Designed miniproteins, single chains, continued (2). Designs and how they scored, part 19

Each design is a single chain, and the fold is of that chain. pLDDT is the mean over its residues in the fold that is shown.

## One batch from the design tools (miniprotein)

Design m4676
Fold by ESMFold2-Fast:
Structure m4676 (fold): chain A 84 residues (1-84)
Amino acid sequence: AEAAAEAAAEGARGAARAAATATGGAAAAIAGIGASAAAALGLGEAAARSGEAAALAAEAGGAGPEGIEAARRAAEAGRAFAAA
């Protein structure tokens, strides 16, 4: 039973790191959009899914509103980027 929570926590950490890295990359890409549209779209979709998973895991783990909000913002940024 705890294995699922551990996997979710591990996934959430990975997703949070990926979302943070992707958000930084997406912000840089937004600041200077250019040649990476296809790669950025794939990255944005991955960031959106990672952020959603991180937000859900944070909610389940009781991380608090600040952490959940950060994960949701990363997911929204990735989703918007994927939708572009």
Scores: mean pLDDT 49

Design m4677
Fold by ESMFold2-Fast:
Structure m4677 (fold): chain A 89 residues (1-89)
Amino acid sequence: GDAEEALRLGQQAIDLGQQGSKLGEKAYQTKDKELAEEAVRLGKEAIRLAMEALRLAGEDRRAVNTAIAGALLGIGAIFLASMVLERPV
């Protein structure tokens, strides 16, 4: 059903968001621009999946909470990566 698909997409968003956040943190510590670009890519994909999960979740509390977690991790990845990418301006 839509709630099960929303939960699946939300969990995928969490996985990608966690990967992106870890890469973003490493990019921030090492000032590695290539890692920062990959963290942005993963973070954007996590947000995209989280938005689709929210659309499908309806009133399912677990699916909504899972999608929100994925979105927040994706935002965190982009934030950390942007701090690296904006420094060499």
Scores: mean pLDDT 84

Design m4678
Fold by ESMFold2-Fast:
Structure m4678 (fold): chain A 65 residues (1-65)
Amino acid sequence: SLEEAGEKVKEKALEAGLSEEVAEKIARLVREGRFDQAGALALSHGKPDIVKLISELAKELEEEK
């Protein structure tokens, strides 16, 4: 689900050293299905691992249709 994807992204962003505000902004974009914007925000903070996670979650959610 988009909610679960958002939670996973938030946890990973916090583990990667992003602030709670930035992590929540990325997670909100994921929960809204705005994966490209979420990835761009993560990339702007220099976190390619989060970009990769967002891409994998987007693929999983496409397979649930």
Scores: mean pLDDT 81

Design m4679
Fold by ESMFold2-Fast:
Structure m4679 (fold): chain A 70 residues (1-70)
Amino acid sequence: GAGEAAARAAARAGRAGGAASAWDSYLLTQKGEPELGRKAGLKGAEQLRAGGDDANAEAARVGAESAYKG
């Protein structure tokens, strides 16, 4: 139904936003801004989880923390 289609669209948008935030995290870390990179990566993880992708959200969180730690 329309509700399921709207929920899928919102989940897709959340996952796309999470992927973009994870990419920003990588770029910020490469620029020598690991604190901002970590924050962007953690935001990406939250967006992925809100989109229903718990596995990739956890991977993004771990990646963000690993990048911040060097």
Scores: mean pLDDT 72

Design m4680
Fold by ESMFold2-Fast:
Structure m4680 (fold): chain A 78 residues (1-78)
Amino acid sequence: MKAVEEGAKMALKLLKNPEDEKIREEAERLIEELDRLREEHAADPEKALDYGIGAALIRIALGVIKAIENSKLRKELE
């Protein structure tokens, strides 16, 4: 699946560079694009699933990074 491959690549890039804001911005833009394509192709379940899984992989990676950051911040704030 084409979008799943792009999503997986971005997710790995995020996880390898969790503090890189430019990579985070790239990931957020890719999620926007994949969500748009999923809605545009909603009548095609195969394409909609491909775009949906691609976006989900990126969201999972972003969620993990955000959870780590929030855990750090919570500890610093006491």
Scores: mean pLDDT 79

Design m4681
Fold by ESMFold2-Fast:
Structure m4681 (fold): chain A 80 residues (1-80)
Amino acid sequence: SAAEEELKFQQKLIAKLNELYSKALEAIKQKDYDEAIKLLQEAIKLLEEARKKSKNPELRELLDKTIEYLKEQIEEVKKK
């Protein structure tokens, strides 16, 4: 069903996002700020592509908020 396909899409998206974000946090811990910014930018691109593919308005709103949050994280890392 469309609902089952959307759920699988969301689960795969969350797993990839968590991987990229965890790697970004590890890069920050190591003071590799250029790598952290690159990983956060990759996460934003992943979420932007997911937003284009999703027909779920609630998911699209959550993706927009998450993209905004990650952009704020990049600005904080740039100050270091």
Scores: mean pLDDT 85

Design m4682
Fold by ESMFold2-Fast:
Structure m4682 (fold): chain A 58 residues (1-58)
Amino acid sequence: AEIVNDENVISYLEELLKDESLSEKEKEIMKKVLEYLKKNPNPTLDEFHDFLAKLLNE
């Protein structure tokens, strides 16, 4: 799909964030992804890839 964001993806990420077995780095990455998707409800794949590339190259 050209658009990554839908309510199912957001709900899935919110459920993953409730998993206490996740590392602090994993939780931070998931929180940033979730905030990005909430602020950008219809991102293209290219926009999402650019976001992830910047996030992972910290």
Scores: mean pLDDT 68

Design m4683
Fold by ESMFold2-Fast:
Structure m4683 (fold): chain A 76 residues (1-76)
Amino acid sequence: MTLRIRMPDGSVEEYDVSTVEGLTGLLLRLIGLEIDTGKEISLVTPDGEVISTLDELEAAARAGQTLTLVETPREP
């Protein structure tokens, strides 16, 4: 099952979250962005809900939702 993520630049990236390789690739991408930007990275549903668990991520993929990647400054 393919999860679509809208990046801050407006591009859309796709990850197969039903595979270990696809899920690992997504997690490494998010961690890399947090390291590179120094910001907290969140995935948000079209309804404004933050994805907090693998089950929520899989549910969004099964529903065909496009998640939005949000960069939030870390607390001082």
Scores: mean pLDDT 79

Design m4684
Fold by ESMFold2-Fast:
Structure m4684 (fold): chain A 61 residues (1-61)
Amino acid sequence: NAEEYYEKGLEYYEKGKYAEAIEYFEKAYELAKETDKELAKKAFEKEVEIGVELLREAVLG
């Protein structure tokens, strides 16, 4: 279920495992994009936030 993948993404995010978090948010987005647009939006926004943070770490630190 998309919601289960979103919750797993949050668990990995809180553990600092950003690569795994992105994988689960991506799965949540793919499942939710046609059935739950609000959940798909939340998952997509989390992927963007983590991606920006990882890019910032790679460029600035």
Scores: mean pLDDT 81

Design m4685
Fold by ESMFold2-Fast:
Structure m4685 (fold): chain A 110 residues (1-110)
Amino acid sequence: AREELEREVERLRELGAEKAAEAVEEAARHAGDEVGLLVARAARYIVENRNLEEALRLGKEAADAAARAGKEEALGAIVEALGHAAAVGDSPEARDVAGEVGTHVAELLA
């Protein structure tokens, strides 16, 4: 997981998604490398405007895992990572995925 996480973070930086990469590393720091890897993969799909249904699934899975572990700081980092990724992806569809994960996180914190 750690080596794969580092590789995905590097890919985000190569795609110009520096802020998304930083937020992914913060999510991993709080909730662990498995959660970080889910977020990194979701963010990359959002930046690429590719596999957006899978990006949504991965983002929700990461949020659910962080919430079950009581890692509220990771929930904020997940929302930030996908929001920054959507800004780079620059499409309505990318923004919709980030927004749906944000709504899901808000429901978990309610």
Scores: mean pLDDT 89

Design m4686
Fold by ESMFold2-Fast:
Parts: C-alpha cells; sequence; structure tokens
Structure m4686 (fold): chain A 73 residues (1-73)
C-alpha cells in the first residue's frame, strides 16, 4: 500500500545518505544498493578491498554496520 511504499522510499533515502557519508569519510571506491522485500542494504567498497555494509530492516527498524574483508568472504 501507499504507507509501505513511503516507508521503503524513506529507508532507501536513509541508506543512500549513510552510504554517501561513509564513502566520503573512508574514501569509498564504489557504492552498491539492494532492496529485498522491506530490507534495504547499502554496501561501500573501500580502496583497500574492505566493505562497509549497512542493513536497514523496516519491520525491526534496525541499523547494522558491518566491516568485511575479502579474506572473510
Amino acid sequence: GALEELLLAYLEGLARKMAEEYAKEYNGEKIGYKVEGNTVTASVKLKDGNVIKIVLNGDKLEIKKEKSSPLLE
């Protein structure tokens, strides 16, 4: 419905804003976005190959920040 569409648009905007701020602060090389159901994921790839992952879940309103290494994937 319209309310769910507005919430998803809000979460997408928030994820984009957070990803752009992290890319600016940590010299990010690439930003990727994924929407799956009511979960929005933004990934910021750093020049050193590490990834900052931001996960926003509309059902839980939970924000997770994860740093992964290519050696841990």
Scores: mean pLDDT 72

Design m4687
Fold by ESMFold2-Fast:
Structure m4687 (fold): chain A 87 residues (1-87)
Amino acid sequence: AAEEALELAEKARELAEKGEGKEGGRLAALAGSYAAKAKGEEGAEAGAAAAEAGTLAAKAGTGEGAAAGAAGAIAGIGAAFQNGGAG
């Protein structure tokens, strides 16, 4: 769960760096969901990584990609907050 979330966040970041904000945003949102399920310290770290990837995807994308990236960032932040108290 946490390891899967980190792997997805890493792929999302790579896609965002290539300008594929739409695909990057989708993976960031999925990573955030997995991080929330993982819980604990590792889930918080994965959530933070998903939030970062989602933010990058939102910046790289337009319209649909930006919305997907924002969703990923929100999911990641939520996971990090619940599991590590990072707000």
Scores: mean pLDDT 70

Design m4688
Fold by ESMFold2-Fast:
Structure m4688 (fold): chain A 78 residues (1-78)
Amino acid sequence: NLMEGVNEEFLGLAYLQDGDVEKAIESFEKASELYEKAGDKVGSLLALARAYELRGDVEKAEELRKKAAELKKKEEEA
């Protein structure tokens, strides 16, 4: 659910602070999956973008961040 996604994202950030990039990537990928299951498409896209950037796929990460920003703007218009 949403809280489980937030917890996994927090773990990803903690792993990055500890220098464990591989575990950080796994945590952000898991957070993305949990956000998607919770219906939080913006959270899912942002978590997935972090994972791609950490893997070195900056272009894919930027694409996902742009998609998340567009969805967030639509939510703010509602």
Scores: mean pLDDT 82

Design m4689
Fold by ESMFold2-Fast:
Order: structure tokens, then sequence, then C-alpha cells
Structure m4689 (fold): chain A 68 residues (1-68)
């Protein structure tokens, strides 16, 4: 099931975190975008398990929403 995740990160780390999430999701068709001003990274993947694994590996606290 496709999902989107939002993780709160320090603003100075947001772009690096988004880059690492994109790297981990590269082959699963997922992606991530940083909002350093808000201190947030938003990531989406058609593979919910791959997304959650990537976020857990990076030690991120996140909220998941299902995509329609």
Amino acid sequence: MPVVATARVPAEEAEEVARRVRELLRESGGGAVADPEAGVVTAASPDAAALEEALRRLGLEYELRALP
C-alpha cells in the first residue's frame, strides 16, 4: 500500500536526512523532500515496509498516512 511519512528533524540536518532516505528508497520507487525551515522531511513510497525500514534505520520518529 502506498504511504507517505513525515519526520521531524533538526533544520540543519533536514536536507541530508532527505538525501539518505532517497538513497535507501531508490530501488523501491520512493522519494523524499526536505523542508529545513519547518524541520521536516516528507517521504513517500509504494512500498510501506521499505519506507518504514528506511526511517527506522535512520532513527527517525515519523507519522504515516496512506495514499489513496
Scores: mean pLDDT 79

Design m4690
Fold by ESMFold2-Fast:
Structure m4690 (fold): chain A 72 residues (1-72)
Amino acid sequence: MEEEAREQLEKIYEGAKKMIEAGMPLEAAVAMFEKESKEVLEEARKKGMSEENLRKLEEYARKQIEELKKEA
């Protein structure tokens, strides 16, 4: 569960990074990542992921957003 969610977030991150490299505005790529990462977190919450693991996943996604912003 946690590993699957992390894998999905990493795939979304790599996609966003590739889109920025292809000329997508940073704001659009970040907005896309925020939207899709929220969906991953909601799915994990509904599947009964523990609050501790969900918090770690949220922190992981937040760090990915910060890294994405540094690509500008």
Scores: mean pLDDT 79

Design m4691
Fold by ESMFold2-Fast:
Structure m4691 (fold): chain A 73 residues (1-73)
Amino acid sequence: MTGQEAADRAARAAVALGDGGGAASYLGMGSKTAEEQGEKGGPDARRGARRILEESGHPAARAAARRLLEVAE
């Protein structure tokens, strides 16, 4: 399991609570942590972000997913 998978779950919970800012924070933190712990997260971070963009309709979650892709790329 990757950091961005856990971040995605936290972001979805935040979105459900109406907390778009929290969602963005969780997604960004997940990507950064995964990459800082070793580049094992790189390809998985990209896949996780793409899943968020595919599955989430919330603007804040989508913005955070785009940021994850920018960091992972």
Scores: mean pLDDT 52

Design m4692
Fold by ESMFold2-Fast:
Structure m4692 (fold): chain A 80 residues (1-80)
Amino acid sequence: SPQEQIELQLSEELIKLQDVLGQARGSTDKEALDKLIKQMEELIERIRELRDQLTDPESKEITDRLIENYEEIIKNLKEK
């Protein structure tokens, strides 16, 4: 279904986001960290676009909570 295709794409983008976050947490170089934060922000925008295509209210709510959690993580990374 179209919903299942969107959910698969969301899972792929979330896996990428988790990978970039792992790299960001391990980074000791400010320039590298800034680039990784930008990549995370771009991934979150893609996740928001996919979220808007979801039709299931429960999946939307779960995705909204994930976005909020990652935005808080990014805020904390910027304060390093």
Scores: mean pLDDT 86

Design m4693
Fold by ESMFold2-Fast:
Structure m4693 (fold): chain A 69 residues (1-69)
Amino acid sequence: GAAAARAAAREIVAEKGTLTIEEVARILTEHLGLSREEALVLARAVDKDGSGTLTLEEALAVVDLAEAL
């Protein structure tokens, strides 16, 4: 569920400072049941600077968007 997805995102940020697009996509697929393609599209949509990494705030926003689908 979304609570587990948010917890996973926070743990990665605590260790690394940011999340990669791939790490966010894995969280969405494993905890929210999205397809890998849907998860990657959502993660990339929030990555406004195209860096390939997301802040915790961006990752949590993606989780919230995924819940709305």
Scores: mean pLDDT 80

Design m4694
Fold by ESMFold2-Fast:
Structure m4694 (fold): chain A 86 residues (1-86)
Amino acid sequence: MTVVLTLKGASVGAALHAIGGAVQAELQGGEVSSKVEGDTVTLTVKNASDEGKQAVIDSAQGIADGGGTVSVTQSGDTTTITVDSS
């Protein structure tokens, strides 16, 4: 499956948490890529396992506990996770 993590208004700490989740997903056999557009960072994990997907979700929830909101949407084989700290 594909997991997309989008960080809006992210602090350096939030970005570090997201990278941790992406690294965990890559260790589970995922393929990680990143894209930066202004103040928005998007991390895409292709071929993510269920465990890798959960690691990214857990990372996003950890960021949200610091004062943001997290939303998770599934469409077919793609899980989109958005963290908004704006």
Scores: mean pLDDT 72

Design m4695
Fold by ESMFold2-Fast:
Structure m4695 (fold): chain A 59 residues (1-59)
Amino acid sequence: SMMDEAKRIAEEIRRLEREGVRAVIAGDLATAQELQARIKELEAELIKRVGEEEARKLL
């Protein structure tokens, strides 16, 4: 379902956010920037699929 896909995208965003925090702690700014860009793309896709209010509830 569309909601199952939205939940999957939100779970992927959380995974990448955890990786980004680890990259920053390790001083790997290049990896942190790449992960942040990917997070922004996934957030935009999530908003496009379910709208801004529902996306905020899933994140």
Scores: mean pLDDT 88

Design m4696
Fold by ESMFold2-Fast:
Structure m4696 (fold): chain A 60 residues (1-60)
Amino acid sequence: MSVEEILEEFKKKLEELLKNKASSDELMKVVFETFERLLKAGVPTEEAVKKINEVIDEVI
């Protein structure tokens, strides 16, 4: 899975969780899983954090 596909999946999951008024714990689980996927795809920690925050900012 490409970095772009990982971030698109993350955005979709966040939108669904926010629509369903999910708990902070559920949101954090999805953030953590996405972070691990980005690291496995070779994205440096700093860039992974930036990309995750950009998606969160787009959804809120």
Scores: mean pLDDT 81

Design m4697
Fold by ESMFold2-Fast:
Structure m4697 (fold): chain A 71 residues (1-71)
Amino acid sequence: MAEELAERARELIEEGRADEAVELAMELARLGASETAIELAKEAGKAGADATKYTSALLLAIGAELDKELA
């Protein structure tokens, strides 16, 4: 599931739909795929996604990554 969402997000970036890719990165973070979510949020930001959107996704993903360190 996480790999499938990551693939879709990358396809959206290639199609110029970077904002939608950020939404998928946030979903990945909620699923615990924090490392992939961080990578995708950065890629979407480089592709021109809204700064507020990809920053929010990054913060969510970083929080999920910290939870993994505690587990």
Scores: mean pLDDT 78

Design m4698
Fold by ESMFold2-Fast:
Structure m4698 (fold): chain A 67 residues (1-67)
Amino acid sequence: SVLEEIQEKAAEIQELLAQKRYEEAIEKARELIRFIKEHMEEIPEEHRSGVEQLVKDAEKLIEELEK
């Protein structure tokens, strides 16, 4: 499902961060944001607030890592 793919992408980003692979983490964070935006209509309403927060967290992560 779309939610499972979002969770898998988020987990991959966390693993890359733990390994200090920041360039790859930025790339995967951008992929996650794009994926969520492309599939927003397929996300159940109950999960949209959580997914919107995940997008904000990913955008903030990219900003902090690109400094």
Scores: mean pLDDT 84

Design m4699
Fold by ESMFold2-Fast:
Structure m4699 (fold): chain A 96 residues (1-96)
Amino acid sequence: SIEEIQQKIDEILKTENLSEEDRQLLLEIKKNVENNLGKLYVLADKYNFNDLKTLILRYLAEHPELQDLAIEQVKELEGEEAANELRVALEVLQSL
């Protein structure tokens, strides 16, 4: 699943028109994807990259040890409400 996420990042960098700030953030994330899944989720949500968003949620549900870091990253970038939405989505996915 991490390889699928990396492939989607590469496709986005080649095909999508991101702002320069968001492109630089995506390049930073690409250097250490597993520890930046919350930042990646914010970008995926912002640009409606629903396939990437689904891959991230699925990976986080399978790797609960990464969830707190991802939630913290979403909180720092988009605030408590967005972070809580991610937390709820992950709880739902883990119950399935």
Scores: mean pLDDT 86

Design m4700
Fold by ESMFold2-Fast:
Parts: structure tokens; sequence; C-alpha cells
Structure m4700 (fold): chain A 64 residues (1-64)
């Protein structure tokens, strides 16, 4: 049960941090995972933030 909750928490925190940095816009405050990315660069930075919140700063989230 921790994996899904940890991923949701990491995404939520990354979205909040990205919003404060001006990388994304939260479309619905109650569902911060519903966001609008500004650019491809913003998406890349968001991916790094998610990895950092998952406790793996510098580790890239790979494709399966």
Amino acid sequence: MAAADANAKAVQEAVREAEREGLVRILTPDHPDRVEFLDDEAFERFTKLVAEKLGAPGAKLGRS
C-alpha cells in the first residue's frame, strides 16, 4: 500500500513545488495532479522533482 501512496505523495509535492517555481499551473487545487505544463523543459524539471521526492535525487525515472 505504500508504493501507490508514495508515488501520489511525491507527484503532489512535485506539483506544488513546480507551481511555486512557475513551471506548471494547477488546474484543480483539490487534484494537484491535474496540471498544465508550460514547456518540454518544464516537464523535464517536473520529472526530476518527482524523482527527488521519491528519495532518488539524480536517479532518472526510466521507461519499463
Scores: mean pLDDT 63

Design m4701
Fold by ESMFold2-Fast:
Formats: C-alpha cells, structure tokens, sequence
Structure m4701 (fold): chain A 70 residues (1-70)
C-alpha cells in the first residue's frame, strides 16, 4: 500500500540520519546501504515486501551496533 511505502521511506530516512550521526565506519556503511535500498525501491528494482525485509535487517544491524557503542 502507499501508506506502507511512505512509512518505509520515513523510517529508513530516520535511520540514515541516525547512522550518520554516529559517524563510525560501520554506521556510515549501514547508512549507504539504506540509501541504496531507498533508491532501488523508488526505481522499482525491489518489491515493497523485499524492501521491508531488507530494511528490517539493516535496522537490526544498526541497533546491534548502537548497543556495542554504549
């Protein structure tokens, strides 16, 4: 749905900003992967379901990294 797509893009953009704020090489890599995911999704290269799955995986990696930095 359009609402699901909009939520995905909003959440991914927030995670990109957060990862960039952390400034570590690992966080910046996650930000780059999230930006590529958004670009691929908006270009129609991946389905919404696949984009949501990949976003969840990247979001988990970011959360794990945050826990390791604290």
Amino acid sequence: SAERAERLLEEARRDIAYARSLGTPEALEIAEELEKLIADFEAGKVSLEEAEKRFRELSRRLSKLEQELL
Scores: mean pLDDT 87

Design m4703
Fold by ESMFold2-Fast:
Structure m4703 (fold): chain A 78 residues (1-78)
Amino acid sequence: AEEIGRKAAEAMVEALDDPLGAEIAYSMALMGAGAYKAAGDYEAARALLEAAAEVLEAAGTPRAKALAAELRAEAERI
C-alpha cells in the first residue's frame, strides 16, 4: 500500500512539469484514494491524500495550494 502510494506521488511530481500538472496530480490522488477506499484500506487512502497535498503545496502556485487544501479536506472525511 505504501509502495503504491509512493509511486503515485512520484507520478504526480512528474505531472507537475505539465501546464495542467496540478489538476492532473489532484485527479490522480482522488482516483488512487478512491481505489484504496474501494479495497477497504482507508488508512492508505488518507495517507495518499496527505502525501499528494504535500507535493502540491511544495509546487508553490496558488492553484496547487488550493487543490492541496481540497485533498486535505477529503482526507479528514475518511
Scores: mean pLDDT 75

Design m4704
Fold by ESMFold2-Fast:
Structure m4704 (fold): chain A 100 residues (1-100)
Amino acid sequence: SMAEELEERALARAGEILDKHGIPADKKEALLAAFRNVVRGLLGRMEALGLSREQMEEVLEAGLEALEELLEKHGTEASVRDLLMAATNAAMDKLDEILA
């Protein structure tokens, strides 16, 4: 499905961002597992709301950009929780903007 394709692309890119910033394997695996659950929930909600593929991609991209920004500022010092919250909050803010 489109949602499955978007999920796997978002997770692949999140993994690349984490690798670029030298995040240890254990922390990366924990983050990607948590991020997958959030992405699945968001994609399901966005599909139910009738968002276009382009709108869904914008929401996911906002989350990935926030992840990259936090890693650029804090590197390996950023906690799993802080990274997950930053990505989730940015994605939700973009979704709210699209729905306004």
Scores: mean pLDDT 88

Design m4705
Fold by ESMFold2-Fast:
Structure m4705 (fold): chain A 61 residues (1-61)
Amino acid sequence: SRGYYEALVKYLEEEIAEGEKEKAPKSRLASTYEQLAKAYEALGKHEEAAKYREKAEELRK
C-alpha cells in the first residue's frame, strides 16, 4: 500500500511537470494537484499535502 502511494506520487509529479510544460488547462492541473495532495496524506506527509492542496485552490480561482 505504501509503495503504491510512493509510485503514485512520482507518476503525478511527472504529470504535473509535463502539464505545465504543455500549458495544460488550469482545471486539469488543479485536479492533479488534489490527487497528489491525497497521495501525500496517505503517506502521512501532511506538510506536502497542504502545499499541493493550496496550489490546487489557487488554480481554481
Scores: mean pLDDT 82

Design m4706
Fold by ESMFold2-Fast:
Structure m4706 (fold): chain A 64 residues (1-64)
Amino acid sequence: MSREELLKEARELIEKLREKAKELPEKEKESVLAGLDGTEASLELFSKEGQEALIEHLKKLLKE
């Protein structure tokens, strides 16, 4: 998988987590969204292996 494909998948997972976060109380929602914004801003700084590990982590967060 290319870095472009990994970045696209990671951004799609972050968007799904943002939608899920909308169901949280306002205070918790703001904290979670800030964390996701930081993660998205850092995506291009990761190695390919680091991006793959991040994608697996984001998938686990979506499972609950």
Scores: mean pLDDT 78

Design m4707
Fold by ESMFold2-Fast:
Structure m4707 (fold): chain A 66 residues (1-66)
Amino acid sequence: MVITLEPGVSGVSVLGQAKKVILENGGKIDNSSAMGGHVTIVGDIPPGTKEQLRKIPGVESVEDIK
């Protein structure tokens, strides 16, 4: 999953919030990074979690890696 950030937003802050949302929804995180205006999370992300991730302040878009 790739999260695109709004300009000037802290990727570390968004990553922390995204990890919390995923874990609180019963997901698992295998790997994560924050780089170049994007946050990448690899793991088991439950259905419906993506909508909650889109609501995090500073998130422009959320896309699945297929």
Scores: mean pLDDT 80

Design m4708
Fold by ESMFold2-Fast:
Structure m4708 (fold): chain A 55 residues (1-55)
Amino acid sequence: SMEEEAEELIEKLKKEPSEEVLEQANRLGVRLVLDGRHELAERLKEAVAEVKKKL
């Protein structure tokens, strides 16, 4: 499900961040917003922002 995919990407962003994982997270974020899953999209966006702050 999209929820499981988002949780897996959040975990990967915390443990093994990469440009590929960031791209996957951004793409899923768009899909989540279009599907009306705004809370999950925000959680994913926050995880992406935390990784970017450390670059």
Scores: mean pLDDT 81

Design m4709
Fold by ESMFold2-Fast:
Structure m4709 (fold): chain A 70 residues (1-70)
Amino acid sequence: SSEERRQLVVKATNEVLKLIEDLPPEKQQRIMDKFHAEVERILETARSVEELREQLEELLKKVKEEVKKL
C-alpha cells in the first residue's frame, strides 16, 4: 500500500539523519542529496513493498559504509 511505502521511506530517512548527525553541515547535505536522489529512483522502479524494503535496506548499507569511511 502507499502508506506502507511512505512508512518505509520515513524510517530509512530517519536512520540516515541519525547516522550523519555528527558530520559537518556540508557533508550532511551531500549525503542527504544523494540519498534523496536514490530514494526517488527506488520509488519509481520498485514493483512491490517487499522490493522497496530490500532496495532501501541496501541503500542504508551503502550510506553506513560511506559514513564509516569518514
Scores: mean pLDDT 86

Design m4710
Fold by ESMFold2-Fast:
Structure m4710 (fold): chain A 65 residues (1-65)
Amino acid sequence: KKKVLVVVAPTLEEAEKAGEKLKEELGADDYIALGNMSSEEARELVEELQKKHPDVEFILRGVRP
């Protein structure tokens, strides 16, 4: 299965930086960077994406300041 990281940080810039690093470390195929989003909103988005793309594994990662 393809692995896609969903990375949430206080800013989009932080999420992009963390996403690139985590993609390499975890061997994920891609990442989605989300800034200024709550953990609850991110979890709901991941659930929706997983439902639409059952052949893809979505992994939620929060970046804390």
Scores: mean pLDDT 79

Design m4711
Fold by ESMFold2-Fast:
Structure m4711 (fold): chain A 68 residues (1-68)
Amino acid sequence: SAKEDLEKIKEEADKDPRFEAEMVGDDKLLITNKGSVTELIGFALRIIGDYPNVSVSIEGDTIIVTAK
């Protein structure tokens, strides 16, 4: 389910000390980078490839992942 996908994405982000992940309600995950935008773009592309039930956008230094 999309909610389970958000939880798995958060677990992956939490394993990387360069990222900070926060759930906003039940349907949105925000991922911020403590370093460069390049690392954020790489992570966003992996999410898009692995999780078809979520929508991904990048706004500045933040990845926004929303359940479909």
Scores: mean pLDDT 80

Design m4712
Fold by ESMFold2-Fast:
Structure m4712 (fold): chain A 56 residues (1-56)
Amino acid sequence: LTEEDVEYALERLGDRGLSEPTPEELRELAKELGVSPSTLSRALREYLAKREQTLA
């Protein structure tokens, strides 16, 4: 899973004003990206944590 894939997923989720993705949205995005929902969920969590740490 690439950084571009993670950013794509966040862009799709951000359009709805969501702070946290629903399990259904994670499943759909993971299917589009060709990964498991757990893999995508973990990548999103890592990306957001990394961003917060950089801003602190």
Scores: mean pLDDT 70

Design m4713
Fold by ESMFold2-Fast:
Structure m4713 (fold): chain A 67 residues (1-67)
Amino acid sequence: SAAAEEANRRLAEEHQAASQAAAERATAEALAAGHKVTVRMVSETVRNPETGEYVTVDVPVVTAELA
């Protein structure tokens, strides 16, 4: 249904935005600590409790390496 599609789209956008903000903060913190940072895009599958359906979202994942 259109309502389920809208709910799934909203969840995906919110999850992606939150993940991007978290990655930006993690990157800034790691760089401030003198670490080397690699950011990769990873596909995550999350369940929407409103629809019971799974949505796939591409999110940035930050890995920090000791300098």
Scores: mean pLDDT 84

